# Designed miniproteins, single chains, continued (3): the designs that were tried, part 61

Each design is a single chain, and the fold is of that chain. pLDDT is the mean over its residues in the fold that is shown.

## One batch from the design tools (miniprotein)

Design m10245
Fold by ESMFold2-Fast:
Structure m10245 (fold): chain A 79 residues (1-79)
Amino acid sequence: ANARVTDMHGRPFEGELTPDSAVRKGVIATVPADNFEEAKELAERVFGEPLNELALKNLQHAIDNAGGLKYIQVQEVEL
């Protein structure tokens, strides 16, 4: 998925989110598409919670559909 955290004007948000950041809500993890276990660990770390069995299946489907990309972006709400 190509969804991003954006500012209030729809521009890409760069850097760390703070409580005062005027952004559209969304958390995106950049994960390796060639290592499911590492992708799972990075996604769980970025989202701050464990992935359930359905989310793990959705992550595997995203990896399988990566078309040979080394890294993919996944959004928590899409898992």
Scores: mean pLDDT 66

Design m10246
Fold by ESMFold2-Fast:
Structure m10246 (fold): chain A 71 residues (1-71)
Amino acid sequence: SMHDEEAKRLARRALEALRAGDVEAAIRYLEEALTVAKNPDLIKSLRAALEALRAGDEVTALAALHDALKL
């Protein structure tokens, strides 16, 4: 759906922010992605990435972001 494509676009922005070391920007992009995502599997992966970043676990966040982008 257009909503899920927009959520995935925001997830790619979050991934780019993490690569740049900007965790706060990555969190903001993931929060935005969760407001537009409709697919339950996409929502689950995005939520896992957001929770991992809030916990300071970038490795788990990266894995969850890659899972979201494969959907």
Scores: mean pLDDT 89

Design m10247
Fold by ESMFold2-Fast:
Structure m10247 (fold): chain A 80 residues (1-80)
Amino acid sequence: SLSLINRAIGLILRGIGLILDVERDDSLSEKQKKEIIKLAEESIKLAMKALKEEDDNEMQKLLKKAEEKLKKAEEIYKQS
């Protein structure tokens, strides 16, 4: 559905934005940057996979996993 497509694109853009913010943040250690970026990249990959799905139920499952990975990345960044 268009709603799920828009959700996937939104998650991809949020993930890219987080990666750019983390890479520019000189207060973070290299270890912290790598951990946050890996989770954001995993989220982007899941959202991109969701865009290739023809079944809305499978797409929704992939988007839920993508959102969980991105939220974890965002939480680590906030705690850093």
Scores: mean pLDDT 89

Design m10248
Fold by ESMFold2-Fast:
Structure m10248 (fold): chain A 56 residues (1-56)
Amino acid sequence: KEKELREKARRIVEEIAKGANPEELIERAAEELGVSKETVRKKVREVAEEIQEERA
């Protein structure tokens, strides 16, 4: 479910910016969505890049 994965990834990026542990957030999102942790990490990276480009 691409939309749910993207929403979870966006929240993870926001939490990491606040100093949260990314591995715990990624693992939780992977369990909730039924996907691999690697899938979540990839989406988090994509969303983080988009946010950085919007600020540039």
Scores: mean pLDDT 77

Design m10250
Fold by ESMFold2-Fast:
Structure m10250 (fold): chain A 104 residues (1-104)
Amino acid sequence: DPLAKAALEVIERFLKHYGISLEQMEEVIREIFPDFDRGDVLQYLLLLVAYFSLTDEELRKMMEELLGPEEVELLQKGAQSLKEQDPETFEKLVERFNELIKNS
């Protein structure tokens, strides 16, 4: 699946930029959602990356090059909806991500 491969590349480039491994992020997400499978983890990560792209033009451009602008817009809307549905969980995940950046 070309779109799934492109989504993985987006996640890998984002995490590498901050010196964070996919394994570290998967552990953080599973602390909050212990029943998530790998697909659930990757989908949530992609939405989190799309959320950061709302204020990071370089990240948004990288995502648009790999996924296309229409897919990025849909992911950004999905991320905003996710934050609105469960703001406490979303904020906790952002805080944990920022902690990983400081410890890298």
Scores: mean pLDDT 84

Design m10251
Fold by ESMFold2-Fast:
Structure m10251 (fold): chain A 105 residues (1-105)
Amino acid sequence: EREREIVERTKKEIEEAVEAGDIGKAAEAFVKGMLELARLGGSTEAFVEVAEALREAARRNPLDEEGIRTVRSALDSATRLARSQDEESGRRLEEIGRETVEELE
């Protein structure tokens, strides 16, 4: 299933980027993965799994204030775009993403 491919690839990209200290790449991977899932009408479980990967990576390699701000800005952009394509998926992305960013603070 395409959904599983997106989840596994996104988790890997996020983990590697955060471990390398490249917050921009981590944010890009997170946003790209979430957006691809939204386009497919992905399950809540898929969105949660990607969000959990970001939380776990950040827990091991804490994001500074700028890093959190970068992720928040990127998520807001992805959410707006996702909602324009599919309101339900965009709404799920907004909810899960908001919770993810709040956890990073």
Scores: mean pLDDT 74

Design m10252
Fold by ESMFold2-Fast:
Structure m10252 (fold): chain A 105 residues (1-105)
Amino acid sequence: TITQSPSSITVKEGDSVTINATFSEDVGNKVSWFKQKEGEEPQLLIKNVSERVEGVDERISASGSGTNYSLTISKVKKEDEATYYFKSFATNPPKWSNGTKLTVK
């Protein structure tokens, strides 16, 4: 199972936020982070634990190992308002987290 926290958070522009995901099993490097805005397709942000996808803002970073993973957004902007999802490819089928809804004031 995937536990992602917090389920929702409200921050101000310029703040930093960290989203945590915990797995009940070791998933190695087969994990990714996605961003989904209302009415849009999910956007891949991070692959292979910490590899930022081309075109993704450098304010967005990720790290983790074993069962614990995190996504950090520094200097939050209004455009970062979205739901963020952790996805594991360690199982078949791949598993999605329940997500974190980020609201920016």
Scores: mean pLDDT 81

Design m10253
Fold by ESMFold2-Fast:
Structure m10253 (fold): chain A 75 residues (1-75)
Amino acid sequence: MKHYEEGLKRLEEGDYEGAIEHFEEALREDITHSEALKKLEELATKHPDPEIRKRALEILIEVGVKLIEEGVEKV
């Protein structure tokens, strides 16, 4: 939860790269953290900067793969 809160603070400061990093860390602690996933989804689809959208999408893909392969199969 603390990483998610830091991510929100970085969003308020306009530090989108820092926000993405903190949301990634929240997901490293809890891969099913729905609020962090939704914030990354919003950044990947709605942010005006294509580089920010790309970075958020890369993390979502990595998390999705881990959730399917490690979360469901325990592998």
Scores: mean pLDDT 75

Design m10254
Fold by ESMFold2-Fast:
Structure m10254 (fold): chain A 96 residues (1-96)
Amino acid sequence: SSEELKEKAEELYEEGLEAIKKGDIEKALEKVEELLELAEEAFRRGDLELAKEIARKALELAKKALEAAETKEEILRAIGLILRAIGLELDVELAE
């Protein structure tokens, strides 16, 4: 359900923030990827408002991970996920 997707997104976002605080950027980036998968699922279900909200959480977390990233691999992954989140938000706008 939309409520279950929203609750899962909230949990993933909080887990990602905790990972950043602990310096586990790889784990934070994995949480961004999971958030984007939930946003894509919401989009497929036609829940455009929820898809946009989850994509926005993914973007915010990816930006925070980028700021904390220390390796070239982490930086490039974070940038890629930022672009993916922006692309999904644009897809939602075009579907409205």
Scores: mean pLDDT 89

Design m10255
Fold by ESMFold2-Fast:
Structure m10255 (fold): chain A 66 residues (1-66)
Amino acid sequence: APSVAALIAGTQAAIANGLADIALAAVQHLIALGADAATVSALLSTIAAQFPANAAAIAKLAAALK
């Protein structure tokens, strides 16, 4: 199973390479693994800044952070 640290690194790499769908899928996996909410929120904020066209998908993932 992927570690939380490996998924965070993978999400950051996807963001850097313009892969919004991969970054969002990695964040969804981080949420499922119970990753720290502040870390996930920071990643979602970065994705929102880089990929404004994906705002609806980002909002849906942010709502799942409970």
Scores: mean pLDDT 80

Design m10256
Fold by ESMFold2-Fast:
Structure m10256 (fold): chain A 67 residues (1-67)
Amino acid sequence: ASAVSDHDAFTEKLEAAARELGLDPEHVRNAMEGRGDEEDNRILARAALAYLQRTGLLPEGAAPAAA
């Protein structure tokens, strides 16, 4: 049961990331449910990358130079 709750929470985070990129969160939902096509999976990948960048889960060497 706990694993299912974690998956739902993660899907919501990725949908939020997609909206911030101006992408339709429906594509993310389709891909997360295993019903996605090539475009859905492409959008999921972009949302996941944005989520990782926003949460700081990327290694320091991968971060863009700022300050």
Scores: mean pLDDT 71

Design m10257
Fold by ESMFold2-Fast:
Structure m10257 (fold): chain A 63 residues (1-63)
Amino acid sequence: SEEALKRLKELFEKMQEAIANGDKEALQRVIDELERFLEEHELSPETKAALQRMIDEARAALA
């Protein structure tokens, strides 16, 4: 949906900002929100793959 795409864009922007600032607490919150989004929405394979890549990148930044 349009609302789901807008939400994902906002989460991606928050993720990039948290990574750039080294804000691990903000990054963990974004991961939690992305995981919740993945659980709550029926997503296309492309969107699901993109979201999973975002989560993986965020987790790598935490390590």
Scores: mean pLDDT 79

Design m10258
Fold by ESMFold2-Fast:
Structure m10258 (fold): chain A 88 residues (1-88)
Amino acid sequence: MEEAKEYIIEALRLLKEIYEKKGDFQKAKEIDEGIKELESQESFSEEELRGMAENLIRTTKKLEKEGKLSEEEAKKLIELAKKALEAV
């Protein structure tokens, strides 16, 4: 469970950096606030962690199709989300 949370946080940090590099500071701030909330939560169910990882995969694929993420950026995010799913 802890490893799954860490992989999700790492993926969100990467997504935040991508938005900052693109100049979308509002989206980066929203992601940063989400990371802080996730870090402050002491416990998660397997269902919550699985849902977060699956949602991250869906969001990443959508952003790649919209041209907001490169193929390499999307691959890294999906790999982290898959590691989270394996750690649940």
Scores: mean pLDDT 82

Design m10259
Fold by ESMFold2-Fast:
Structure m10259 (fold): chain A 59 residues (1-59)
Amino acid sequence: AAAAEAAAGAHTDDVLLNRVDEIIQRLKEALEKETDPEFKENLELGIEFVRRRAAALRA
């Protein structure tokens, strides 16, 4: 269980690093399609969070 959780965590970080552009692009597409201003704000915060997290993982 612990080994599987560790592997899943490492895989998640690797996926974020390798797919950060794709993740940001999907969030931008969601932002463009969203009409609710509160949800738009949350999507913008999500994009910023992903960018900061990817930068931290690269450091």
Scores: mean pLDDT 70

Design m10260
Fold by ESMFold2-Fast:
Structure m10260 (fold): chain A 79 residues (1-79)
Amino acid sequence: SEEDGERLVREAERLLEEARRAAATLPPREAALEADIAAGLVGIILGVAKIVGASEEQLKRLEEILRELRRLAAEARAR
């Protein structure tokens, strides 16, 4: 449903914000771990979103968030 998809997107956006804060405030190792955990959780959220019939827009947003989290983890590891 759209309502279920909306809640899942909101939770994924919270995880992204937490990972961005970690990237800005934590040492590289801890920031990378935070982003990796968030990426794993958003991967699960994306799977659930597909099952509950989230909209194409909601699925695209979740994929964007997952990509950004993976980018944050890679950047932290490179530091």
Scores: mean pLDDT 88

Design m10261
Fold by ESMFold2-Fast:
Structure m10261 (fold): chain A 72 residues (1-72)
Amino acid sequence: SEAEALIAKARELLDKARATPDPEERAALAREALKLARKALELAEGQLLLEAIGLILAAIGLLIEAGDTSKA
């Protein structure tokens, strides 16, 4: 399904984000993953909803870590 494909791609991007030592690249990958996970959430049902939510939270966590030097 489209939701499953978006979840898979978002997961791949989060894995790349976690593997990169560059905080700017990490943030960029996490933003891309967040965008895809949000699209997946709109299309997902049942268990896929929980997976999409989990990916959204993981991406936000990485973005907070990347942005923790500026308290907005």
Scores: mean pLDDT 80

Design m10262
Fold by ESMFold2-Fast:
Structure m10262 (fold): chain A 77 residues (1-77)
Amino acid sequence: SQLVDAALDAISDQATRLSGPDTGEAARRAGEEAYRKTGGDLRSAISAALNQVQNAGGDDAATEAGRRASEAIREVR
């Protein structure tokens, strides 16, 4: 859960900064739901969250959010 929390926080924060708090919350909720439904698959959680960012802010927004998620995961480890 520490890795998923770090990744989803980074994605949600970046989405909020670029597209507003509703997008950040939608990204976090999508990631949390995917994590729950897959029994803890971190990749599925990140992909679901990034899909919300891409839908709201486009490819560049999703790419930057993904980069920040990767950095957050490295900081936990």
Scores: mean pLDDT 84

Design m10263
Fold by ESMFold2-Fast:
Structure m10263 (fold): chain A 95 residues (1-95)
Amino acid sequence: LEKEAEEAVEEAIKALRDVGRRFPEVAPVAERSVEIAQRAVETEKDPATRALTAAGAALQVSMALRDAGPEYLPEARRLNEIARKLTELAVELRK
C-alpha cells in the first residue's frame, strides 16, 4: 500500500511535468504544483499527506486546463483520475 502510494505520487509528478511542458497556458500552475508535490516528497514523513498533497496539485492543474479550453478536457480528466486514486490511497493508508 505505501509502495503503491509512492508510485502513484511519482506518476502524478511526471504527469504534471508533462502537462507543463506540452501546454504553455498552464505551465506556471503546473510548475508550482510540481514544486508543491516534490516538496511534500522531500519533507513529509506521512505517506498519506504526500498522496493528498499530490492529489491537490493534480486537481489545481486539472482546473487550469478546464479554464484554458474544452480541447484540454481529456488531459484534465486524466489528472482528475490521478487525484482520485491518490485520495483513495491516502484514505486507505489512514485506516
Scores: mean pLDDT 84

Design m10264
Fold by ESMFold2-Fast:
Formats: C-alpha cells, structure tokens, sequence
Structure m10264 (fold): chain A 49 residues (1-49)
C-alpha cells in the first residue's frame, strides 16, 4: 500500500537527522513534496560519497 512507502520515508527521515523531516516524522504526516525531497537528498549524498 502507499502507506508503506510513507512509513518507510518517515523512518528514513528520523534516521537522517534532517530537522524538517524529523518534524514530519514526529507528527506522523508527510506530504508528497517532503517525501520526494528526502529521497532526492539521500541520492545526492550517495553520489557525493
């Protein structure tokens, strides 16, 4: 279900220590835009590494 993807994104947000993503994880609510931004930031960090 789509909820599984959102839940996983929130877990990643908590682990990433990104302030605005942690706030979204704490509230249990994350918009599609916030979710996409989280994934993009992770991919960019992976490319830099």
Amino acid sequence: MEEEAKKRALEIAKKASIPWMQEAARSGVMTDEERERLLKEYEEKAKKA
Scores: mean pLDDT 63

Design m10265
Fold by ESMFold2-Fast:
Structure m10265 (fold): chain A 100 residues (1-100)
Amino acid sequence: MLSPVERARLYLRLAAHEVKEAVREKVPLEEIEKGLERFKEQVRADPSLSEEEQELLERFLDELYETLKKNEKAPVEEQIKKIDEVLERALRELEELARR
């Protein structure tokens, strides 16, 4: 079984991966929003996550959506880069949280 931090890290990477694939496949933003909301419900329902890890993951999912919405008309490659930047920041925040 994964540790809570390893599980949170897996959620971050999996959500970013799924969103990048959806962007590459030109999935409509409203369908990506539905996917992110389902992911958010899964995070809320996971009793192995701490409250702080759950809050971090929910903020991350919200930031992914806002980033895509603001960059909806940007080239796919630019959208992917911005998603990776959001993921990198969230991974650093999770690492800092894990040290406390």
Scores: mean pLDDT 85

Design m10266
Fold by ESMFold2-Fast:
Structure m10266 (fold): chain A 77 residues (1-77)
Amino acid sequence: AEQIPALVAQLSDADPAVRTAAAVALGELGPAANTPETIAALRDALSDADPAVRSAALVALLQIGGPQAEAALREAR
C-alpha cells in the first residue's frame, strides 16, 4: 500500500515522536507491512538513539512476523 513507503520514510524523521509513531503504525499493519524496505528500516530503528523508537521497532517486527523480521531481530544483537 502507498501508506507503507510513507511510514518507512517517517522512520528517518528528525523528530523521535514521528519515528516512534511510524514504527507503531507499521506494526499495527502486521503481515501486510512485511516488505524488504520495512524490515530494513525497522532493523535500523532497533539501533536508534531514542529508547522509545527502539522499543516500538522491536514490537513492530514481532507484530509483522515472518523469517525476515526474525532475522532482523537476531542481527540487532
Scores: mean pLDDT 83

Design m10267
Fold by ESMFold2-Fast:
Formats: sequence, structure tokens, C-alpha cells
Structure m10267 (fold): chain A 102 residues (1-102)
Amino acid sequence: ARRRAEEALRRARELLERAREAFEKGNFEEALELLGEALEALAEALENAEPEELPELEKLLEELLKLSMELLRKTEDKNLILRAIGLILRAIGLLFDLELKK
């Protein structure tokens, strides 16, 4: 469990960094896709997380939410807006699950 959570957290960090780079370059569709993959990795990490890993997971979820909200602010594409809203709602759900484990 711990090894799996640590690997999933490492993957989530890498995906979030790549998503930020894509966002800064104006590649909003790529950024959103990478954010979705990061959220899946964070969900896997939460399922396998020990209490010691919860603070890092919460921090990464907060970073994902902040970047998703910035993407919503900057995009005018209706499809990307709807996908970003869906991502934010899923991330909020994961934050509730995380708080229940504290």
C-alpha cells in the first residue's frame, strides 16, 4: 500500500508540473488532459495512503484545483470550460474523501 501510494504521488507531481508547463505555453487542452491524469493518480494515492502521506496529497490536490480554476479563467472554449468544471467537481469530491481519512 505505502509503496503504491508513494509511486502514485510521484506520478501526480510529475503530471502537475507538465500540466503547468502546458498551461503557461497556452496549451489549455493538453494542460486539462494532464490535470485529469494527475487527478486519477491522486485518487489512486488516496486509496493506498497512510496518514503520513495525506498532507502531501492535500497539497497536490490544492495545486490541481488552483491550476484548474486559472484555466477556467483564461479559456473561452465552451468544451474546455465544461471539462474543467467536471475536473474541479471530481477534485472537490476527492478532498472530501481525504478529510474523512484525517
Scores: mean pLDDT 85

Design m10268
Fold by ESMFold2-Fast:
Structure m10268 (fold): chain A 74 residues (1-74)
Amino acid sequence: MEEEIERDVIRALGLIYLGIANIVASKGTVEDYKEAAELYEKAAQLFEQAGDSEGATWARNKAEEYKKKAEELE
């Protein structure tokens, strides 16, 4: 039970970071894209810890997408 609760909490935290990353990314500046990429990477790490490989992969892909967008604006 303790292990399950810890994984659920970590996954919930991952979802929170994902939501914040989506909001930050919507602002559309180079600094916002850089910040969003960092938040998506954090979400991916949390999803991996929670055993959510699908969520981790999706969040990592989003991090790479926004890193590229930030580079294209520089």
Scores: mean pLDDT 83

Design m10269
Fold by ESMFold2-Fast:
Structure m10269 (fold): chain A 61 residues (1-61)
Amino acid sequence: MMEEIKELMEKAAKSDEEEREKLEREALQLMMQAIATLSPEEADALMKEVTEYSKELLAKA
């Protein structure tokens, strides 16, 4: 799950603005599905990792 989310985020970073939005929405949907199946600790770790990765992608622009 997390690897799939990261792959979508990476593709989004390499894509044009329109495709980036679509890929980011797919990543968000996978994250929401993962959170529903994970323990609170795992869900928190996933959220933090996605947030940090998102900041890294934003820095790259």
Scores: mean pLDDT 75

Design m10270
Fold by ESMFold2-Fast:
Structure m10270 (fold): chain A 55 residues (1-55)
Amino acid sequence: MDEKLEEVLRKIAKGEDHPALPGMTLEDLFELADKDKDGKIDEEEREYLYKLLEE
């Protein structure tokens, strides 16, 4: 996992809500990024996730 994404996911795992994704769990976050359920997060989905989590 990318270091930047890992840092954000670690904060969410600690129970910190992200303003863009309040109440989301790690599982919900992965489901949001991997809608096609291809077993991994594609580049487009990863970029979307970054854009969503980044301020």
Scores: mean pLDDT 59

Design m10271
Fold by ESMFold2-Fast:
Formats: sequence, structure tokens, C-alpha cells
Structure m10271 (fold): chain A 60 residues (1-60)
Amino acid sequence: MTEEEVFDLAVTAAGIALLQGKSREEAFELAKKVAISYGFTDEQAERLAREAVERAEELL
């Protein structure tokens, strides 16, 4: 799976969380967990999750 594919999954996870009424912080943690599960480091996952939450908010 490419970095772009993992980012798309993280955006989807964050978007679903936000649509379910979860907080921005919960959406961020879910996106970060997705990135970590696909082999990203904590620092990479944190940056990816931040961008994924921002993208999910823009798409909703």
C-alpha cells in the first residue's frame, strides 16, 4: 500500500468519526492509528493524521 493510499484511508476514518459526532481529537487519534497500523512511525503518523483530519473537514 502506498503512502497516498494510507492517507486516503486515514481521511476516510477521520471523516466517518466526524460524521458520527466524534470530536476532532478522536478523529485525529483514529487517523493516527490507521497510519501506525500500516507501518508509519509515530512522528509520520502524527503529521499524516493532522493533514487527514484537515482534509476530512474540508470534504464534509
Scores: mean pLDDT 84

Design m10272
Fold by ESMFold2-Fast:
Structure m10272 (fold): chain A 63 residues (1-63)
Amino acid sequence: MKLVSTEEIAELKKTDPEKAKKLLELEIEAGVEELKAAVENNREKLEEIRKKLLEKQKEILSE
């Protein structure tokens, strides 16, 4: 589950393009790691990646 949707990032890009860029970069990095973990059927790694993504999104949005 994602804390921020793609639509919210698109709206943020209009008012704060720097934060939007950080959020997009974070989603891309997490997506690549999730795909790798899914191919290896590594559930623990998938859960770790998702938790890290949520924490980082929360940090960026709090700034």
Scores: mean pLDDT 73

Design m10273
Fold by ESMFold2-Fast:
Structure m10273 (fold): chain A 56 residues (1-56)
Amino acid sequence: MEQQIQAQIDLVDKQIELLEKQKKLSTDPQGQKMLERTIKSLKETREKLLEQLEEL
């Protein structure tokens, strides 16, 4: 597997984990919605990176 793409996937996974933890601790409904949108965007990015690995 391409190490650079794998490193990007690992970074995105860590970012998703951090944001999900922040969402669980957040008491602000608007902040939670913003975090959910960011998490969804990062999950989409992760899927695209996985597709790039499979194309190699």
Scores: mean pLDDT 80

Design m10274
Fold by ESMFold2-Fast:
Structure m10274 (fold): chain A 105 residues (1-105)
Amino acid sequence: SAAEAAALQERIRADPSARAEEYVRLAELWVREGQPAPPELLREAIEEAKRNKDEEMLERLKRIAEESLRIARELAAAHRESNPAMAAIYERTAREYEKLLEEIE
């Protein structure tokens, strides 16, 4: 829910030490709601997980990035005729997820 996402964002700001897990939880909420997880949140979480050599976290981030890529592509397709500008934004976002997936692998 939006309230859960807002609460997680506040916690990330208040306690940087919990950041990677809170980013993953926030990202999982976004994809559950049918929205692609913001690439910036995924990038920060990937960098933290790589620093900590957290293979479990990287696997979770990979699934979130894959689902976000799928959602972004579907949203781009849905908007191509009615709103080409929005479709272009989702296509750029999809390319960002593709880059993040390469960084995990």
Scores: mean pLDDT 77

Design m10275
Fold by ESMFold2-Fast:
Structure m10275 (fold): chain A 95 residues (1-95)
Amino acid sequence: SSSLDQARVDALAAEMSRLAREAGLDVPDSEIRAMAELAVRSGVDQDDLLAAVRRGAETRSIGALASHFTGAVLRAMGDSIPTRVGPDGREYPDF
């Protein structure tokens, strides 16, 4: 990735982290950054992604935030994103 891609990842990660914190969700910075990196690589529209993350955050669930994020990325890519099962029994994107 280019330095411009890193700037985009940093900006997106900061905004996603802000939305999670406003919702009272304790999402690790490493997970937020990995999600931002996947989104930038997938070419998903930033506004669509942030709207999806916000919808997930409104449910006050990290799993819901991850699911809404995955849905936005899948719609943009048209491809299947690998998933993993978290300790809460929910599916998360394997980023």
Scores: mean pLDDT 73

Design m10276
Fold by ESMFold2-Fast:
Structure m10276 (fold): chain A 67 residues (1-67)
Amino acid sequence: NPREEAEKYFKLGLEYFKAGDLEKAEEYFRKAIKILEEIGEPEKARLEAEIQLGMIRIIKGVEKVVG
């Protein structure tokens, strides 16, 4: 069940985020989002995962201001 697999990855992402492993959290949130997009699930679940991924990216400082 792809939806169940996506939920499993989302929960793993949350656990790693709580543990401070931002790299693993980001990896699992990306996996969950990919599956949710592929199976056509409601945007609400995907958006929640994307918001958390966005927070991780900000915390990691992935975006750089040049100049």
Scores: mean pLDDT 71

Design m10277
Fold by ESMFold2-Fast:
Structure m10277 (fold): chain A 62 residues (1-62)
Amino acid sequence: ATVVAGEFKGEKVGILYPPASELRVGEEAFVILAKGNDAYFLKVRVVRKEGDRIEVEELERY
């Protein structure tokens, strides 16, 4: 999945839960973002889904 807005715009994230295949637009998911030597645990909302391409926006950072 790819972040489409905010500080992490353009970054790739790994979807942790729920499974990417079950996600629909408007639903929330937990993801991991690795950038440089840092890792971020994020809550995101799915804003777009086309096949295996998922776009998300950040809601919360842990």
Scores: mean pLDDT 82

Design m10278
Fold by ESMFold2-Fast:
Structure m10278 (fold): chain A 67 residues (1-67)
Amino acid sequence: MEEIEKIRKEVEEETKKKVEEALEEAKKLEEETGDKELGDEKGLELVDEAVAEGAKLFEEKLKELKE
């Protein structure tokens, strides 16, 4: 049970880091282009990708623990 909590925490931290990076990239794009909509669109895309990657990583690590 403790192992599941460790995996969750690790994946959450990695996912949060990726999401923060995605949001910073979106902000940078908005500042560089002056186009808020373009920044928002890119930000949503990158955040969705980071969240999907995090979910996949969690599933993968959980499967490894179960096996």
Scores: mean pLDDT 77

Design m10279
Fold by ESMFold2-Fast:
Structure m10279 (fold): chain A 55 residues (1-55)
Amino acid sequence: LQKERDFYLKKAEASQKLADYYEKQGDTENAKFYKSVSEKYKKKAEELEKKIKEQ
């Protein structure tokens, strides 16, 4: 569970960096996509963190 949470946090960070990169390049479509992906992974990490705390 902890390793899986860390995995999703790392994926969220990577996707956010890609979103920032594409936004700087003026690629709004890819920037929006990766921002959405980052939010999705962050939410999964938060759900896993709750399970870890309540075990």
Scores: mean pLDDT 80

Design m10280
Fold by ESMFold2-Fast:
Structure m10280 (fold): chain A 73 residues (1-73)
Amino acid sequence: SLEEIRAEIDKLIKETRERIKKAKTDEEVDEIVKEANKRINELISKIEDPLEASKLGLRAMSELTEMVLEWRR
């Protein structure tokens, strides 16, 4: 269901944020983000409504971008 996919993405975002906080190099951050992006896209591909898929994808990508920017501060 959409609710289950949203919960899975929220969990993945939370886990990714913790991994990024512990990263010590730009290379480690890039690898973590790349893996998270692939997993998010796989989850989004299961959503039948293209508008809901797009909204959730944009939200997730925005959160990943914010994590990287915060780490670089």
Scores: mean pLDDT 85

Design m10281
Fold by ESMFold2-Fast:
Structure m10281 (fold): chain A 70 residues (1-70)
Amino acid sequence: MEAVEEGARLAREAARAYAAGDPRAAELDRRAIELIEEVKETEGDEAAMEVLRAAVEAARAEAARVEAAE
C-alpha cells in the first residue's frame, strides 16, 4: 500500500525533524494525520489503521535511533 509507505515516511521525517529542532516537524505530523484521515474516508477503517500503525512504528524506531546516537 502506497499510503502505508507514505505515512511511515512522513512519520519518520517528522520524528527526525523534531529531534533536530526543525520547525517543519509540526507540518509533517499534520500531513501524516491528513493522509490517515483521507485513507479512512476512501479505503475504510482497516486501511487507515494499517497506515497509522506503520507511521507510529516508524516514528518510534526513528526516535529510538536518535536517542541511541551519541
Scores: mean pLDDT 79

